# Ledger of designs, part 97: designed miniproteins, single chains, continued (5)

Each design is a single chain, and the fold is of that chain. pLDDT is the mean over its residues in the fold that is shown.

## One batch from the design tools (miniprotein)

Design m19584
Fold by ESMFold2-Fast:
Structure m19584 (fold): chain A 81 residues (1-81)
Amino acid sequence: MSPEEGVAMVVMAVGSLFAKKGYYEEAIELYEKAASLLPEDSKLRALALVNIGKAYEKLGEYEKAKEYYEKALEIDPSLKI
């Protein structure tokens, strides 16, 4: 595991805790930060993008959610959305 992957996983875990508590905007910022640390073709980055999409759905931002889901599926078509 690269140092970037390790940091990204920790940041994603914190983002998921924020999302669980209903802090969706803060969760999105953390997921975006995690995604920025990862290669464009990373499956972990695809997972971060799915989590951003789910958070946007919770905020009622359905068009943004769809864009992030489409980006995630381009990286990993096996993702369940």
Scores: mean pLDDT 85

Design m19585
Fold by ESMFold2-Fast:
Structure m19585 (fold): chain A 68 residues (1-68)
Amino acid sequence: MPSIEEQARAIVEEARKMLDAGVPVEEVADRVARRLRELWGRARTLEERQIILRAGQEVSEMLDEASR
């Protein structure tokens, strides 16, 4: 099973690929929010939660940029 860090990175990379492929920002946002929430439920340490929050921030910045 991939680590929290590996899964968070994969979520960010998938979001980038979806946006690059022209998937609507709203659809990407919904998918990412769902996956990050699932990952948050698996986090057992503050460090793992900080990794997830950082990934969420990174995707949020990508979505904001894609909306302009």
Scores: mean pLDDT 84

Design m19586
Fold by ESMFold2-Fast:
Structure m19586 (fold): chain A 59 residues (1-59)
Amino acid sequence: DLEEAIRRGVEEDIEALDKAAEAGVISESTARRIKEKLRAGEALSPEESELLRKAREVA
């Protein structure tokens, strides 16, 4: 239940990052780094969290 919701959220975040990188809103290297951390379950830095929020807004 909770694990499924978290997994779905991570998948949505990865899709948002890919779309933002394709649109030029965020660099491909930055998107790749954040996706790697999300897949590994690592905490994002404040800067990375802000970029993810920005990616979600343009996805």
Scores: mean pLDDT 79

Design m19587
Fold by ESMFold2-Fast:
Structure m19587 (fold): chain A 85 residues (1-85)
Amino acid sequence: AAQDALLAAARATQARLGAVFDEIARLAKEALRYAEEDEEKAQELLEEMRGDETGKSWADYAAREVEAYIKEKKEAREQAARAAS
């Protein structure tokens, strides 16, 4: 039971992380497409996007999402137990 809950939480976190990384990747691909006329400019745009400090903050964001999800599941369990009592 606890193992199944942990696995579900891990998968949900992976899905949220994947969505964030997919969006970053999508924006990077879009920038490359706009700069595809000049390969050097495309590379500079990609490096600029990677250099954005926002990218470093996504690791912290992911950690906060994990914390929030664990708290949400804990509260849901406590609320269900209270409703059943």
Scores: mean pLDDT 60

Design m19588
Fold by ESMFold2-Fast:
Structure m19588 (fold): chain A 65 residues (1-65)
Amino acid sequence: KKAKELLLKAIALKLRAIGLEIEAEQLLKSGTEEAKKEAEKLLEKAKELKKEAEKLIKEAEKLEK
């Protein structure tokens, strides 16, 4: 059960990361310097969430026999 909970958490983190990437893309389309800086912050957060998700997937695999 714990392995499944970790996988669900990892999926949730990946979905959040995708959401941030979509928001960043929309900000970049606006073409303002402020929006570009905001987009870069969102992309950095998305990258962190993806790394966390990968860690959870590896942890879940270690719990499976």
Scores: mean pLDDT 82

Design m19589
Fold by ESMFold2-Fast:
Structure m19589 (fold): chain A 101 residues (1-101)
Amino acid sequence: FIPRIPGLTDEETGLIYIGLGRAALKQGKYDEAIKYFEAAISLLPEEHRWRAYLVLGEAYLKKGDYEKAIEYFEKALSIDPTNQRAKDLLEEAKKKLEEVK
């Protein structure tokens, strides 16, 4: 269920799906955003997957699934350990999880 766009590379299509997912996320369409980000992961080379993991974490954080948000932020940081946004969002997700335990 991964639609490909004719004339584009898999990497280019993956980056487009991150953009579409971010638009869905801004509209509060969290499940739609998650599907776009999952499609992006399947199309992106490993070194660029941190982008999709970061925004997947953001989508799960907004949906209230703090455990999955933590998992995806940690995956993003495993590829790009210097990403300050991923570090900040990971700490936010951990704090939210402790507040609901």
Scores: mean pLDDT 83

Design m19590
Fold by ESMFold2-Fast:
Formats: structure tokens, C-alpha cells, sequence
Structure m19590 (fold): chain A 85 residues (1-85)
């Protein structure tokens, strides 16, 4: 449902990354094909320096929406950070 997606985005904007991930996981439990939820969950994971998990979620977002330029950019950022670590 859109309620968990909105709650996750609000938590992400407040930099409450753990809460954002929990809300996006609930959104994905209802709609596992939600590319926006995967991209935003990846962004929360990226901010927590969980680069491998962020990469996996950005790849899922791109599998569902291959033309998502934001997910493509976020994937490149996560891969660069992982390579530098």
C-alpha cells in the first residue's frame, strides 16, 4: 500500500534510515514489484554505508524499471564507494 511507501520516504527525509528501511520492507511485502521502494531502500542503505545491500536494491529497482536514471546514478555511487572501501 502507498501508506508504507510514503512513511518510508518521510523517514528517509528525516534521516531516520532504519525506520525508512522497515517501512520500505513493509511496502515491498505488499507490492514486491515496487521499483520506487527498492530505489529508496537502497538510498537509505547507502547512507548507512551498507554498500553491498544498497547495490542489490538498486539492481532490483533497475530490473523493474531499466530507464530509471536516478537508480542508475545511485548504483554507480554505491559501486564507487564499495570499490574505495
Amino acid sequence: AGAYLKAGIAALNQKNYDQAIADFDKALAINPANAVAYNNKGTALLNLNKYNEAIADFQKALALDPENTLAQQNLQIAQANLAAA
Scores: mean pLDDT 88

Design m19591
Fold by ESMFold2-Fast:
Structure m19591 (fold): chain A 60 residues (1-60)
Amino acid sequence: SKELILELVVEALRKIGDMQQKILEARRAGDEKKVEELLKENKEWEKEFMEKWKKLEEEL
């Protein structure tokens, strides 16, 4: 349904905002290792998000 799609989009926008803030904080601290870890976590989250998106498309 459109409601489930909107909820998924809102969740994604909030997650992106949180990740950007954490990456900026790590960069300000000069913690390059933490930046790399956060970028890796973001890529894993993107994969999970795409799988959820595909599942929703198949149910519509």
Scores: mean pLDDT 81

Design m19592
Fold by ESMFold2-Fast:
Structure m19592 (fold): chain A 69 residues (1-69)
Amino acid sequence: SEKEFEKLLEELYKKVKEQAKKAKETGDWRGAHEEIALSVREVVRRLGPLDEEQVQRLNKVVSKALKEA
């Protein structure tokens, strides 16, 4: 559902922002990217395959979280 997807995007935003902040402090961008990738895969696992629009929205949320970290 749209509401479920929006909730998962909110959780993804928080987790990406947290990982980016940690990476800025530790210099461990490799670890941060791995954790972000796992979080993205968890969204797909919960909802099933995402359509092109959902993938674009997810990528936009990740990019926003990285910029706002």
Scores: mean pLDDT 84

Design m19593
Fold by ESMFold2-Fast:
Structure m19593 (fold): chain A 65 residues (1-65)
Amino acid sequence: TSIDPTEIVGEVELSGGKKLVLLKDGNVYLVDTDGNVLKLLTDEELLNLSDTIKNELLKLLEDAV
């Protein structure tokens, strides 16, 4: 099932062409190069993201408000 584009707040590109997709409900999904949803990130996975990726996600959240 594809993510609804109207619910997307923003995207962060990862090395290897995968993306993190932030939705309006605060959920973050890992998406492959073809746009397929691989998984919903857990709180532990979110905390273990690099500082660069965390800062980009925070910026997307601020820009959405």
Scores: mean pLDDT 76

Design m19594
Fold by ESMFold2-Fast:
Structure m19594 (fold): chain A 55 residues (1-55)
Amino acid sequence: MSETVKLAALAEAKRMLEEGWSKEEALEHIRRNLLKDGFSEEEVEEVIRFIEENL
């Protein structure tokens, strides 16, 4: 998984939280979008972990 994808997903999660979304809703939205974009479940979980560690 590229660092650019991780940083973009983290920025989106932070934006969603600022807009009043729950952490759970933000993470589910990002997970769904990455899977739709063709990333594997393992790559998606790597991004989710990165977001949780940096949120």
Scores: mean pLDDT 84

Design m19595
Fold by ESMFold2-Fast:
Structure m19595 (fold): chain A 97 residues (1-97)
Amino acid sequence: LEEAAEKLEEAARLLEEAARLARGEAAAALRAAAEAAREAARAAREGDIQKATLLMSAAMILVIAARNSPEELSEEAERKVEEALRLIREAAKILDE
């Protein structure tokens, strides 16, 4: 559970960095995704696997919203987002075990 939480906190940091590189609706969506990932980390540490899973799903949906925003994400922001999504998927695998 601690490993899943650490991966989710790292994902949140990457999403915040991506948000700083983004603008408008994309930046807002990425900040919301970072918040969801941090809440998921807290839920994972508390053993609330169901809540952690729902919050991870919310973070992924918000990332999709950011990518579909009118402003294109920079290559650097996209790399950070992709790394964050990999960490969220790894955390999900740990929580399924």
Scores: mean pLDDT 86

Design m19596
Fold by ESMFold2-Fast:
Structure m19596 (fold): chain A 84 residues (1-84)
Amino acid sequence: MEELLERGKEEIEAQLSESVSPEVAREAAELAREAMEAKLAGDLERARELYLEAALLTAEALGLDVEEVRREAERVLAESVAAL
């Protein structure tokens, strides 16, 4: 499990590094990894908070509308939880 979480973090960091600075990509990827870990542990509230932080950090770095990204991220998370 830890290996899977670390691999996921590295993949997210690599994808984000194409669009944002390496520092922001690393921080967002770490938040996403912690969100996945919380979700796997059954802490859906913490997973949601960490996922939103990662999405908002990325949105701010890209100059996107943070409120629109927040709504989209919450929608995606709600659908992911409903699919479980």
Scores: mean pLDDT 73

Design m19597
Fold by ESMFold2-Fast:
Structure m19597 (fold): chain A 60 residues (1-60)
Amino acid sequence: MEEKIKKVEEEARKRIAEARASYDTELQNLKAQGIDASSELAARYMADVLLAVGEVIEAL
């Protein structure tokens, strides 16, 4: 049981880190191009984080 929780936590942490890195990269690219789509990008990042957190909660 603990091992399953640890695996889900590690996967969620990795997914959150990847989502954050993608968010930062895309935000910087959009700013460099003078495009303001930060709200849409933030919504996608938040959805990815909530999905990952949900997987951890389901594993509890």
Scores: mean pLDDT 76

Design m19598
Fold by ESMFold2-Fast:
Structure m19598 (fold): chain A 73 residues (1-73)
Amino acid sequence: AEGNIRLAELVARYLGLSEEEVEELRRGLEEAAESGKVSPELLEKVRELEERALAARDDPALQAALAALQAEY
């Protein structure tokens, strides 16, 4: 879970999200990891980040981060 949260942070920063947006994403993912439940809004945000990352470029590290995130949630 921690690894996926760190990868999501890395992906968000890579896509140019603000520190506030990265912090919100991190908290949402930490809460999901602790409760074992993921909100539909968090899932949609992860899907948006996936689309943006794929549109930005095919970076193997970025693709691996997104795949790990999807496998976790």
Scores: mean pLDDT 67

Design m19599
Fold by ESMFold2-Fast:
Structure m19599 (fold): chain A 60 residues (1-60)
Amino acid sequence: MEEARRLRLELAREAARRAGVSVREILNASDEELEELGKRTGLSPTMLRLLAREALEIER
């Protein structure tokens, strides 16, 4: 499976680890905070927002 949901979940976890926050904290971050997290993780703010929505699956 090339584009499994699991890959997005793992990417969200990786981004949170690199930023030093939980994926749940990414969901609660402001737009400017997401931009800073994106710079630390190598992901765009748009990608972080998409992964933050996937974090609902992770947090569950």
Scores: mean pLDDT 67

Design m19600
Fold by ESMFold2-Fast:
Structure m19600 (fold): chain A 69 residues (1-69)
Amino acid sequence: VDEGVAALLLAMGNQALRDGDYEGAVKLYEKAIELDPDNADAWRNLAIAYEKLGETQKAEEYRAKADAL
């Protein structure tokens, strides 16, 4: 089911974020959001990954999406 795959992608993104692979984390979180767009944790962690990449405007945008859910 899409929710289960989204959860796996979120977990993989969290692993990439821990490993300092911020670009990889972004890609995995974006895929998780495509499958489960109501997952606030995925939006919040995507914001963190973009913040780590220095993309502050994108980080604020995605944090706002998480807060709106």
Scores: mean pLDDT 83

Design m19601
Fold by ESMFold2-Fast:
Structure m19601 (fold): chain A 55 residues (1-55)
Amino acid sequence: SESIRKILEEEDPTAAFLTALHDLGLDAATRAELLRLFQEDPERGVERVIALAEA
């Protein structure tokens, strides 16, 4: 989860976010929705992924 919290600090935040979604084993539709959220609001996207990882 600490790795996910650092996504916004990565050299390529979008690639780091996609890697985190893949590592969580989420389906393609869920990953697409979370990527849209991240592109609209990166901080909110990261918070949503953290919530799913810690559920």
Scores: mean pLDDT 77

Design m19602
Fold by ESMFold2-Fast:
Structure m19602 (fold): chain A 74 residues (1-74)
Amino acid sequence: AVKPSTHKLTPAQAEAKELIKKGDELLKQGKIDEAVELYQKALDLLVANSDPNNPDDSALIVSAASNLTATKAA
């Protein structure tokens, strides 16, 4: 079920979100391999700490996986 989102994150979600942001910045700089490593770390962190019933966890996992896939395709 979709609930109104809150801006408060768990420490693991906050770290994963920062890794995704850093990956995006590296991708803009053309550092594709480094961006892939950061997205992979974010995905691994989220998978290890995920609750599949939490929409925020699911959204972050999808974002990390999508960014990883898109970066590998570039």
Scores: mean pLDDT 72

Design m19603
Fold by ESMFold2-Fast:
Structure m19603 (fold): chain A 66 residues (1-66)
Amino acid sequence: GSKGAREATERLARLSGLSPEEVRRLALELGTASKEERDATVRELARRSGLSVDEVNRGLAAASLA
């Protein structure tokens, strides 16, 4: 992936208390999860990281493409 994608993933990981590997794994798992499970996980990550839901979604999208 691009440098920007890696940086987005690393930032989400750092702010949520996860490793970048855990964020990448979570993004892949959410790709096959229900909309309800994905939405719940995104809200939890936003709460934990202090990022907006949109920023969390961008970080997860970057992780799944990287």
Scores: mean pLDDT 78

Design m19604
Fold by ESMFold2-Fast:
Order: structure tokens, then C-alpha cells, then sequence
Structure m19604 (fold): chain A 82 residues (1-82)
């Protein structure tokens, strides 16, 4: 599976309010981030924290994350701005 596919699976599980630990594990695999960073991202998405999401997007972009993953995060940020 691609990193984007793993990330989409994590977001689907998060939206359904399923096992948060599975979401954390999928974020770690999809984004190549630490468990601590994955938990912070999960909380930012749950709270609609636009500022924190922007900080994550910039950090992942600097770390060379796949453009498709960055696009998915940008979409989540835009939905959080409602």
C-alpha cells in the first residue's frame, strides 16, 4: 500500500471513532513519524486545530513527505476551517 492509502485508511478509522491506537499506528507508517507526533496529529484533527495542522504540514513538507500525503493534510485543514 502507498503512504497515501495508509493515511486515507487512518482518516476513515478516525472519522468512524474506531480504535485510536490503530489510527496512531497507521499515521506512523503513512507519514514516517514518531508515536508522539502521530498522537499530536490525531488530537489536532479531532479538535479542528487549523494552526497545529498547518505546523504539521510545514514540518512534513520540510522532511520530504510525499506530495499526495501533503495534499490530503491540506484537505483536512480546509475542512477544519469550517
Amino acid sequence: MTAAELFEEAIDKLYLVEDEEEVVELFMKALNISREEARELLEAIKKGDVKKLEEFIEELRKRGAEPEVIELLENIKRFAEK
Scores: mean pLDDT 77

Design m19605
Fold by ESMFold2-Fast:
Structure m19605 (fold): chain A 82 residues (1-82)
Amino acid sequence: PSKEELDIEVEVALSILKFAVDKVTTKNNPEAKAIVDKYQPEIDALVAAIEASTDIEEKRRLVEQLNALVDKLSAEIDKALA
């Protein structure tokens, strides 16, 4: 993928994450909040690594990791809020 495509994928992943976090905050569910707290440091580290990366191959790999974490976080939140 192009750099522009990867930048869009990051924006989409972060939008999904924001939606999930906002949902947790609105419902005040302690299990869902614990899930967010558990994954947030790893997500923050990946976002920082993506922003720092100048290599398209490395950036693609990091974006794949970010998407996988966001998907996992969202699924765990959905289970906790069910």
Scores: mean pLDDT 80

Design m19606
Fold by ESMFold2-Fast:
Structure m19606 (fold): chain A 61 residues (1-61)
Amino acid sequence: MEELEKLEKELREYAKEKGVPQEIADSLIRVLRRAVEEGLVTVEQALKAGKETIDIIAKEQ
């Protein structure tokens, strides 16, 4: 899905902007992508949750 590629790109760019390591960002993206594919959340919800998680990690690191 094009929406999943956009989700991955936006979360990677956001993580880089916030100084979060790529390995952590990739793990988060994998979990969120799976949740969207299983219909547990929408792409919009996954993006919001991902950005919130990145903000928390950035604040603690």
Scores: mean pLDDT 81

Design m19607
Fold by ESMFold2-Fast:
Structure m19607 (fold): chain A 58 residues (1-58)
Amino acid sequence: DEERARELLELSRTDRERAYRLISELGREGSAGPAVVEAVERIGRETGEPLFLEPRPA
């Protein structure tokens, strides 16, 4: 969801610790749309952390 991806990007800039917890929860739930996957990859690039989520099956 684009709204969730935007929220995650904002959290990564204002509260990185909460952003990482949310990423962990999304991975556990298996509920990541393409926009969320892209946002997590961008956060990984910006922070230097190897962050990755698998997209939900189509």
Scores: mean pLDDT 70

Design m19608
Fold by ESMFold2-Fast:
Structure m19608 (fold): chain A 80 residues (1-80)
Amino acid sequence: MLSKEEQEELKKALLEIAKKDPKATVYEALLQLEKEGRLQDLLKKLRKGLSKLPLDEVEELLLQPATEENITKLLELVSK
């Protein structure tokens, strides 16, 4: 599972992508990190964490704009 430090690292990287593409959804920002080869180990941990959560709640957040609020909500759901 993602630690608080790993969550903060993912959040910063996702926000950096969102700053360059403000129309991106949280899901699209995650795909961009994967395409850039960044934080691949953390992205793998994130996917493993997401698989244990209610699918509808996760999908709702993934389809939202990649704002700090929406990214934080997703990462908080994955973290324990």
Scores: mean pLDDT 80

Design m19609
Fold by ESMFold2-Fast:
Structure m19609 (fold): chain A 57 residues (1-57)
Amino acid sequence: DAAATDARIQALFGEIDRLETEAQKYRDAGDFEKADELNARIEALRAELHALTQASA
């Protein structure tokens, strides 16, 4: 379902953007351990986003 795929892509973009903002706050605070944990989650979401966009192409 194209509509469901589009909704998931939009959700992934929103979640990635929010997590990137949060990771930057932790870096600015010097909490690199939490920033690294958020970066790992961001990379997992980016991998899902790439899989969805490649499958749609």
Scores: mean pLDDT 82

Design m19610
Fold by ESMFold2-Fast:
Structure m19610 (fold): chain A 75 residues (1-75)
Amino acid sequence: LREQAAEQLRGLSDQLAAELERLGRDDEAARFRARSDEIVQRILDAKTEEELQKALEEGDALLREGAALLAEARA
């Protein structure tokens, strides 16, 4: 459950970061990976449903930001 959500976020974030690296956005990819790692850890460490929900919302926001960065890099 928590582990599945964390694994999915890691997988998707890793793919987005790899694409940013392919487009020459290495610094942005590194920052994106660091933020993803922090959110993954917060998902795994969540002690309440409220903490888990906040961490999942941050994960969704990060993925949307990553998609926007890719769109910008491809423009």
Scores: mean pLDDT 83

Design m19611
Fold by ESMFold2-Fast:
Structure m19611 (fold): chain A 92 residues (1-92)
Amino acid sequence: SARAQLLAHLFRLVDLNGDGTISAAELARFMAAVDRDGDGTISLAELSRVLHNSSRLRPSTAQVRALLRAGDTNGDGTLGAAELGALLAALG
């Protein structure tokens, strides 16, 4: 599915050493690189930008929003580090 492809791609972007696990350091590095406004969260626009710039996948806004909603456990419309970590853990 498109969501599974997007999630797998996102996992590979965060998993810098390619060991199939996400460390706290890798997660923090990814957050710092993607979080352009420095608020400690990833917005729909920031997530869309990363997925469009880093892959052959050209996800629709609806597909990116579905991925964000899958991780957004507190319903604030953004992904914090803990939410992103939990979303990526679904692949491991």
Scores: mean pLDDT 74

Design m19612
Fold by ESMFold2-Fast:
Structure m19612 (fold): chain A 110 residues (1-110)
Amino acid sequence: DKEAEEAHGLGDQAYNEKDYEKAIEYYEKAIELSKDPSLKIRALYNLAKAYEKLGEYEKAAEAYEEIAKIHLELGDNVGAAYYYLQAAKAYEKAGKLEKAKELREKAEEL
């Protein structure tokens, strides 16, 4: 999707300029416009990283959970487990210890 790839590229430019709020807006637009799971995963990953730069750890964790869900839909249990663990780490930084534990247990089940 050309428009989604363009939005993602603008997000990367903003991220490199350390304008993380602007990067988030473009990555969200890329996710909304994209029908390609690979682009959605890339945009969600970069969205999570931008949220981490802003200290928005709960929002970063939510983005990692969405990546894990896409991996499950694609039949990739290993990728899903990895991103549930990344979400758990972000929830730990947010002080959401019970949510982090639930996601670690979910990753071990995969």
Scores: mean pLDDT 91

Design m19613
Fold by ESMFold2-Fast:
Order: C-alpha cells, then sequence, then structure tokens
Structure m19613 (fold): chain A 81 residues (1-81)
C-alpha cells in the first residue's frame, strides 16, 4: 500500500537526521507509485532524482554518510513496490 511505503520512507529520513525532507520523500514515493503504472523509466528517474536530492541536502548539512544510508533505504523501499 502506498501509505505504508510513504511511512517507511519518512521514517528512513528521520532515522538518519533528515526529517526536514520527510514531506519531499513522501511526495516522491506517491509520484513513483503513479509512474510505475504507465512509465517505469519515469519511475526510475524519479527514484534517482530523489536519491540525488537526499545526498545533496546531506552534504550541505554535513551528514553525507547519513544521507547515503537514507538514499539506500529509499531505493530499497521503491524496489519493493
Amino acid sequence: MVEEAKERARKAVKEHGLEDLAPFVEDSVARIVEALKTDPTLAANLAVATSIRLIGDGLEQGKVDEAAKAAREFIKIVDEL
């Protein structure tokens, strides 16, 4: 269920100290789920773009290792959709 994937993504970013990105990753999960119905390439591109944003914001906050872990967990959540 998309709500469960959103909750998992929200918890992953909060667990790694990126809670300010929680609304962004929840929106990204919803967009990816919709894209998976018609355009798997768009879904993959959205997942990559979300991961890049997580790493970028983590770098700016001095939390690049935590952001990399959050991005890996996000990709795993998306892969399980």
Scores: mean pLDDT 83

Design m19614
Fold by ESMFold2-Fast:
Structure m19614 (fold): chain A 76 residues (1-76)
Amino acid sequence: DALLERLEEVAKRAPPEIAEVARELAAEIRRLAAEEEAARDDPAALAALAARAEAWLAEHEEELRRLVETAQALAA
């Protein structure tokens, strides 16, 4: 949840264009978390969801890194 918290801080404090990207990424993370909760009694579904989450993180690695850097700058 640390990543979601950082994205929400960026959404609150960053310039509008960065805040919108942070808001979109936070919404997708929330969707993945809700799917995980819904699938918690199904180990196969959880494994498939974990693979999807890893693929999503890999696709958004550069965006997430830049947003984390922005959040750190805002926190400092």
Scores: mean pLDDT 72

Design m19615
Fold by ESMFold2-Fast:
Structure m19615 (fold): chain A 61 residues (1-61)
Amino acid sequence: AEAEWLREVAETLRKMSEKYDELAKQYEALGDKEKAENYRKMSEILRQKAEEYERLADEVA
C-alpha cells in the first residue's frame, strides 16, 4: 500500500538523520566546528522530511 511505502521512506530518513547527527558529534570532537554544524543542519532537514512523509502516510491510510 502507498501508506506503507511512505512509512518505510520516513523510517529510512530518520535513520539517515541519526547517522548525520552522529557524524556531527564526531566532527565536533575533532574540533571541526564547521563540518559539525553542516552535518547538524543535514540531520535536521532529514528529520523534517521524515515527519512530512509520516504525515503523508497518515493522510493516505
Scores: mean pLDDT 85

Design m19616
Fold by ESMFold2-Fast:
Formats: sequence, structure tokens, C-alpha cells
Structure m19616 (fold): chain A 72 residues (1-72)
Amino acid sequence: SEKVERMKELVLKAIDEAKSLEQAIENVKKALADFLERNPDEKLQALADLLKRAIGGSTSLEALKKTVELVL
């Protein structure tokens, strides 16, 4: 889906712009919320919810990126 690819790109950019793991996690949550507000979609919401649950356990920026690539 084009929307999934766009959401993934925004999330990965949010991680790259972060200065710490904590900031990256918060940036990802904000990017997902902002994207879903502009693009309401039940499937996208489900993927975003899955990603938010998965990223909470990330121990590094590299692990966080791998989780995003696996979910999206």
C-alpha cells in the first residue's frame, strides 16, 4: 500500500532526526499520530498500534529501525 510506504518513510525519518533512543520513540509515536489524523484508515491504525507496542522494548536506535522495517 502506498500509504503504508509513506507512513514507514515518515517513521524512519523521525528516528534518523532523533538525538537519543527516548526521543526517537517519542518522535515515532508523534509521527504515527499525525499521519493517522491526516489519513484515517483502520488497517493503518492497526499497524501503528502494533508498532507502538513493539517499539517500547527497543534497546537501541538500530533495534528500533529493524522493528519498524519488520512491522511496516
Scores: mean pLDDT 85

Design m19617
Fold by ESMFold2-Fast:
Structure m19617 (fold): chain A 59 residues (1-59)
Amino acid sequence: SELEFLERKIEELEREKARLEAQLANETDPAERQRLQTLIASVDRLIAELKKKIEELRA
């Protein structure tokens, strides 16, 4: 179902976010830190959009 597909995509994105956050925690280069922060923000936005779509499908 579309709902199951969206839930799987959220899980994948949450795992990727965790990996990026772990990298950021150990990164000392300012340019790489900025890149990682931008990627994390993009992943957070995608997760929020998918969660909103799930809520709309359940409404």
Scores: mean pLDDT 88

Design m19618
Fold by ESMFold2-Fast:
Structure m19618 (fold): chain A 78 residues (1-78)
Amino acid sequence: FLEEAFGPLEELLAEARRAAERGDLEAAREAVERLRELLEKLRYEAELQPGGLEALARLRRLEEEARRLLEEAERRAA
C-alpha cells in the first residue's frame, strides 16, 4: 500500500515545485497542503505496518522537501 501511495505524493511534490518555479504562491500552497494531508494519513498507517520505519523515513524526507519548496515560493512572491 505505501509504495502505491508514493506515486501521488511525488506528483504533488512535482506540482508544488512547478508552481514555486513560476512564483505561483497560491498553487504551491495548495499542492503542499494536499501533500501534507496525504503524508499525515500515510505516516499513521506506516507506523502500524511491518517495515514501516523505512517508509516513515521516506515520508519525512518528502515533507521536508515540500516545506522547503513552500518557503522558496513565499520568498519569491514577497
Scores: mean pLDDT 76

Design m19619
Fold by ESMFold2-Fast:
Structure m19619 (fold): chain A 68 residues (1-68)
Amino acid sequence: MSDQELYDRFGEVADEIVRLLREGAPPEEIRRLLEEGRRLAAQITDPELRAEMEAVIRLLEEELRRRE
């Protein structure tokens, strides 16, 4: 899988997390998707792109924490 393919898949996962956060989905389901996003980011070879993806994950994790 290329960095572009990983990035595209990450975008889909991130969009799903945002939707679930908005809908008040169970935290366990959101955490599972966050873990999937981390696995995708870890496979990226471009350090700038990986840093961007990691930053998005951190923002989503913080949003989940605020919702309890």
Scores: mean pLDDT 83

Design m19620
Fold by ESMFold2-Fast:
Structure m19620 (fold): chain A 65 residues (1-65)
Amino acid sequence: GPAAEDAGRGAAAGAAGGGADGALSSQMTYFKEGGGNDRGGRAAGLGAAAGGAESAHIMVQKGAE
């Protein structure tokens, strides 16, 4: 509902704005590019694994509403 939307927006802004999560996310993106494996398949697999972990984290926050 609308209350969950407000909570989610705050959490997302905090993570992007100045949390360790923001710095870590940027590092992971750079690592994927710097590895030169953006199309080697390995980068896709690694990115999917990292994305999966973050997706699970969001699901946990949704349950906390």
Scores: mean pLDDT 46

Design m19621
Fold by ESMFold2-Fast:
Structure m19621 (fold): chain A 65 residues (1-65)
Amino acid sequence: MKYREELLKWLEERAEKEGPENLKLTFSDFMEVRRNLAKARQDNPDLSVEELEKLYAEELKKRIE
């Protein structure tokens, strides 16, 4: 949950400075991140929900420019 809050704050900061229209994430980007998370869970079944949320936040930040 904390990583989702930090991600949302980061997105809000970017939207305020650059405008929300400049944060271009496609549906394909979201689906790719979700598939990468599913694969990470399959490869590392001992990953906690918190660790998966960290990976999700990092992958989303990586795709937003």
Scores: mean pLDDT 64

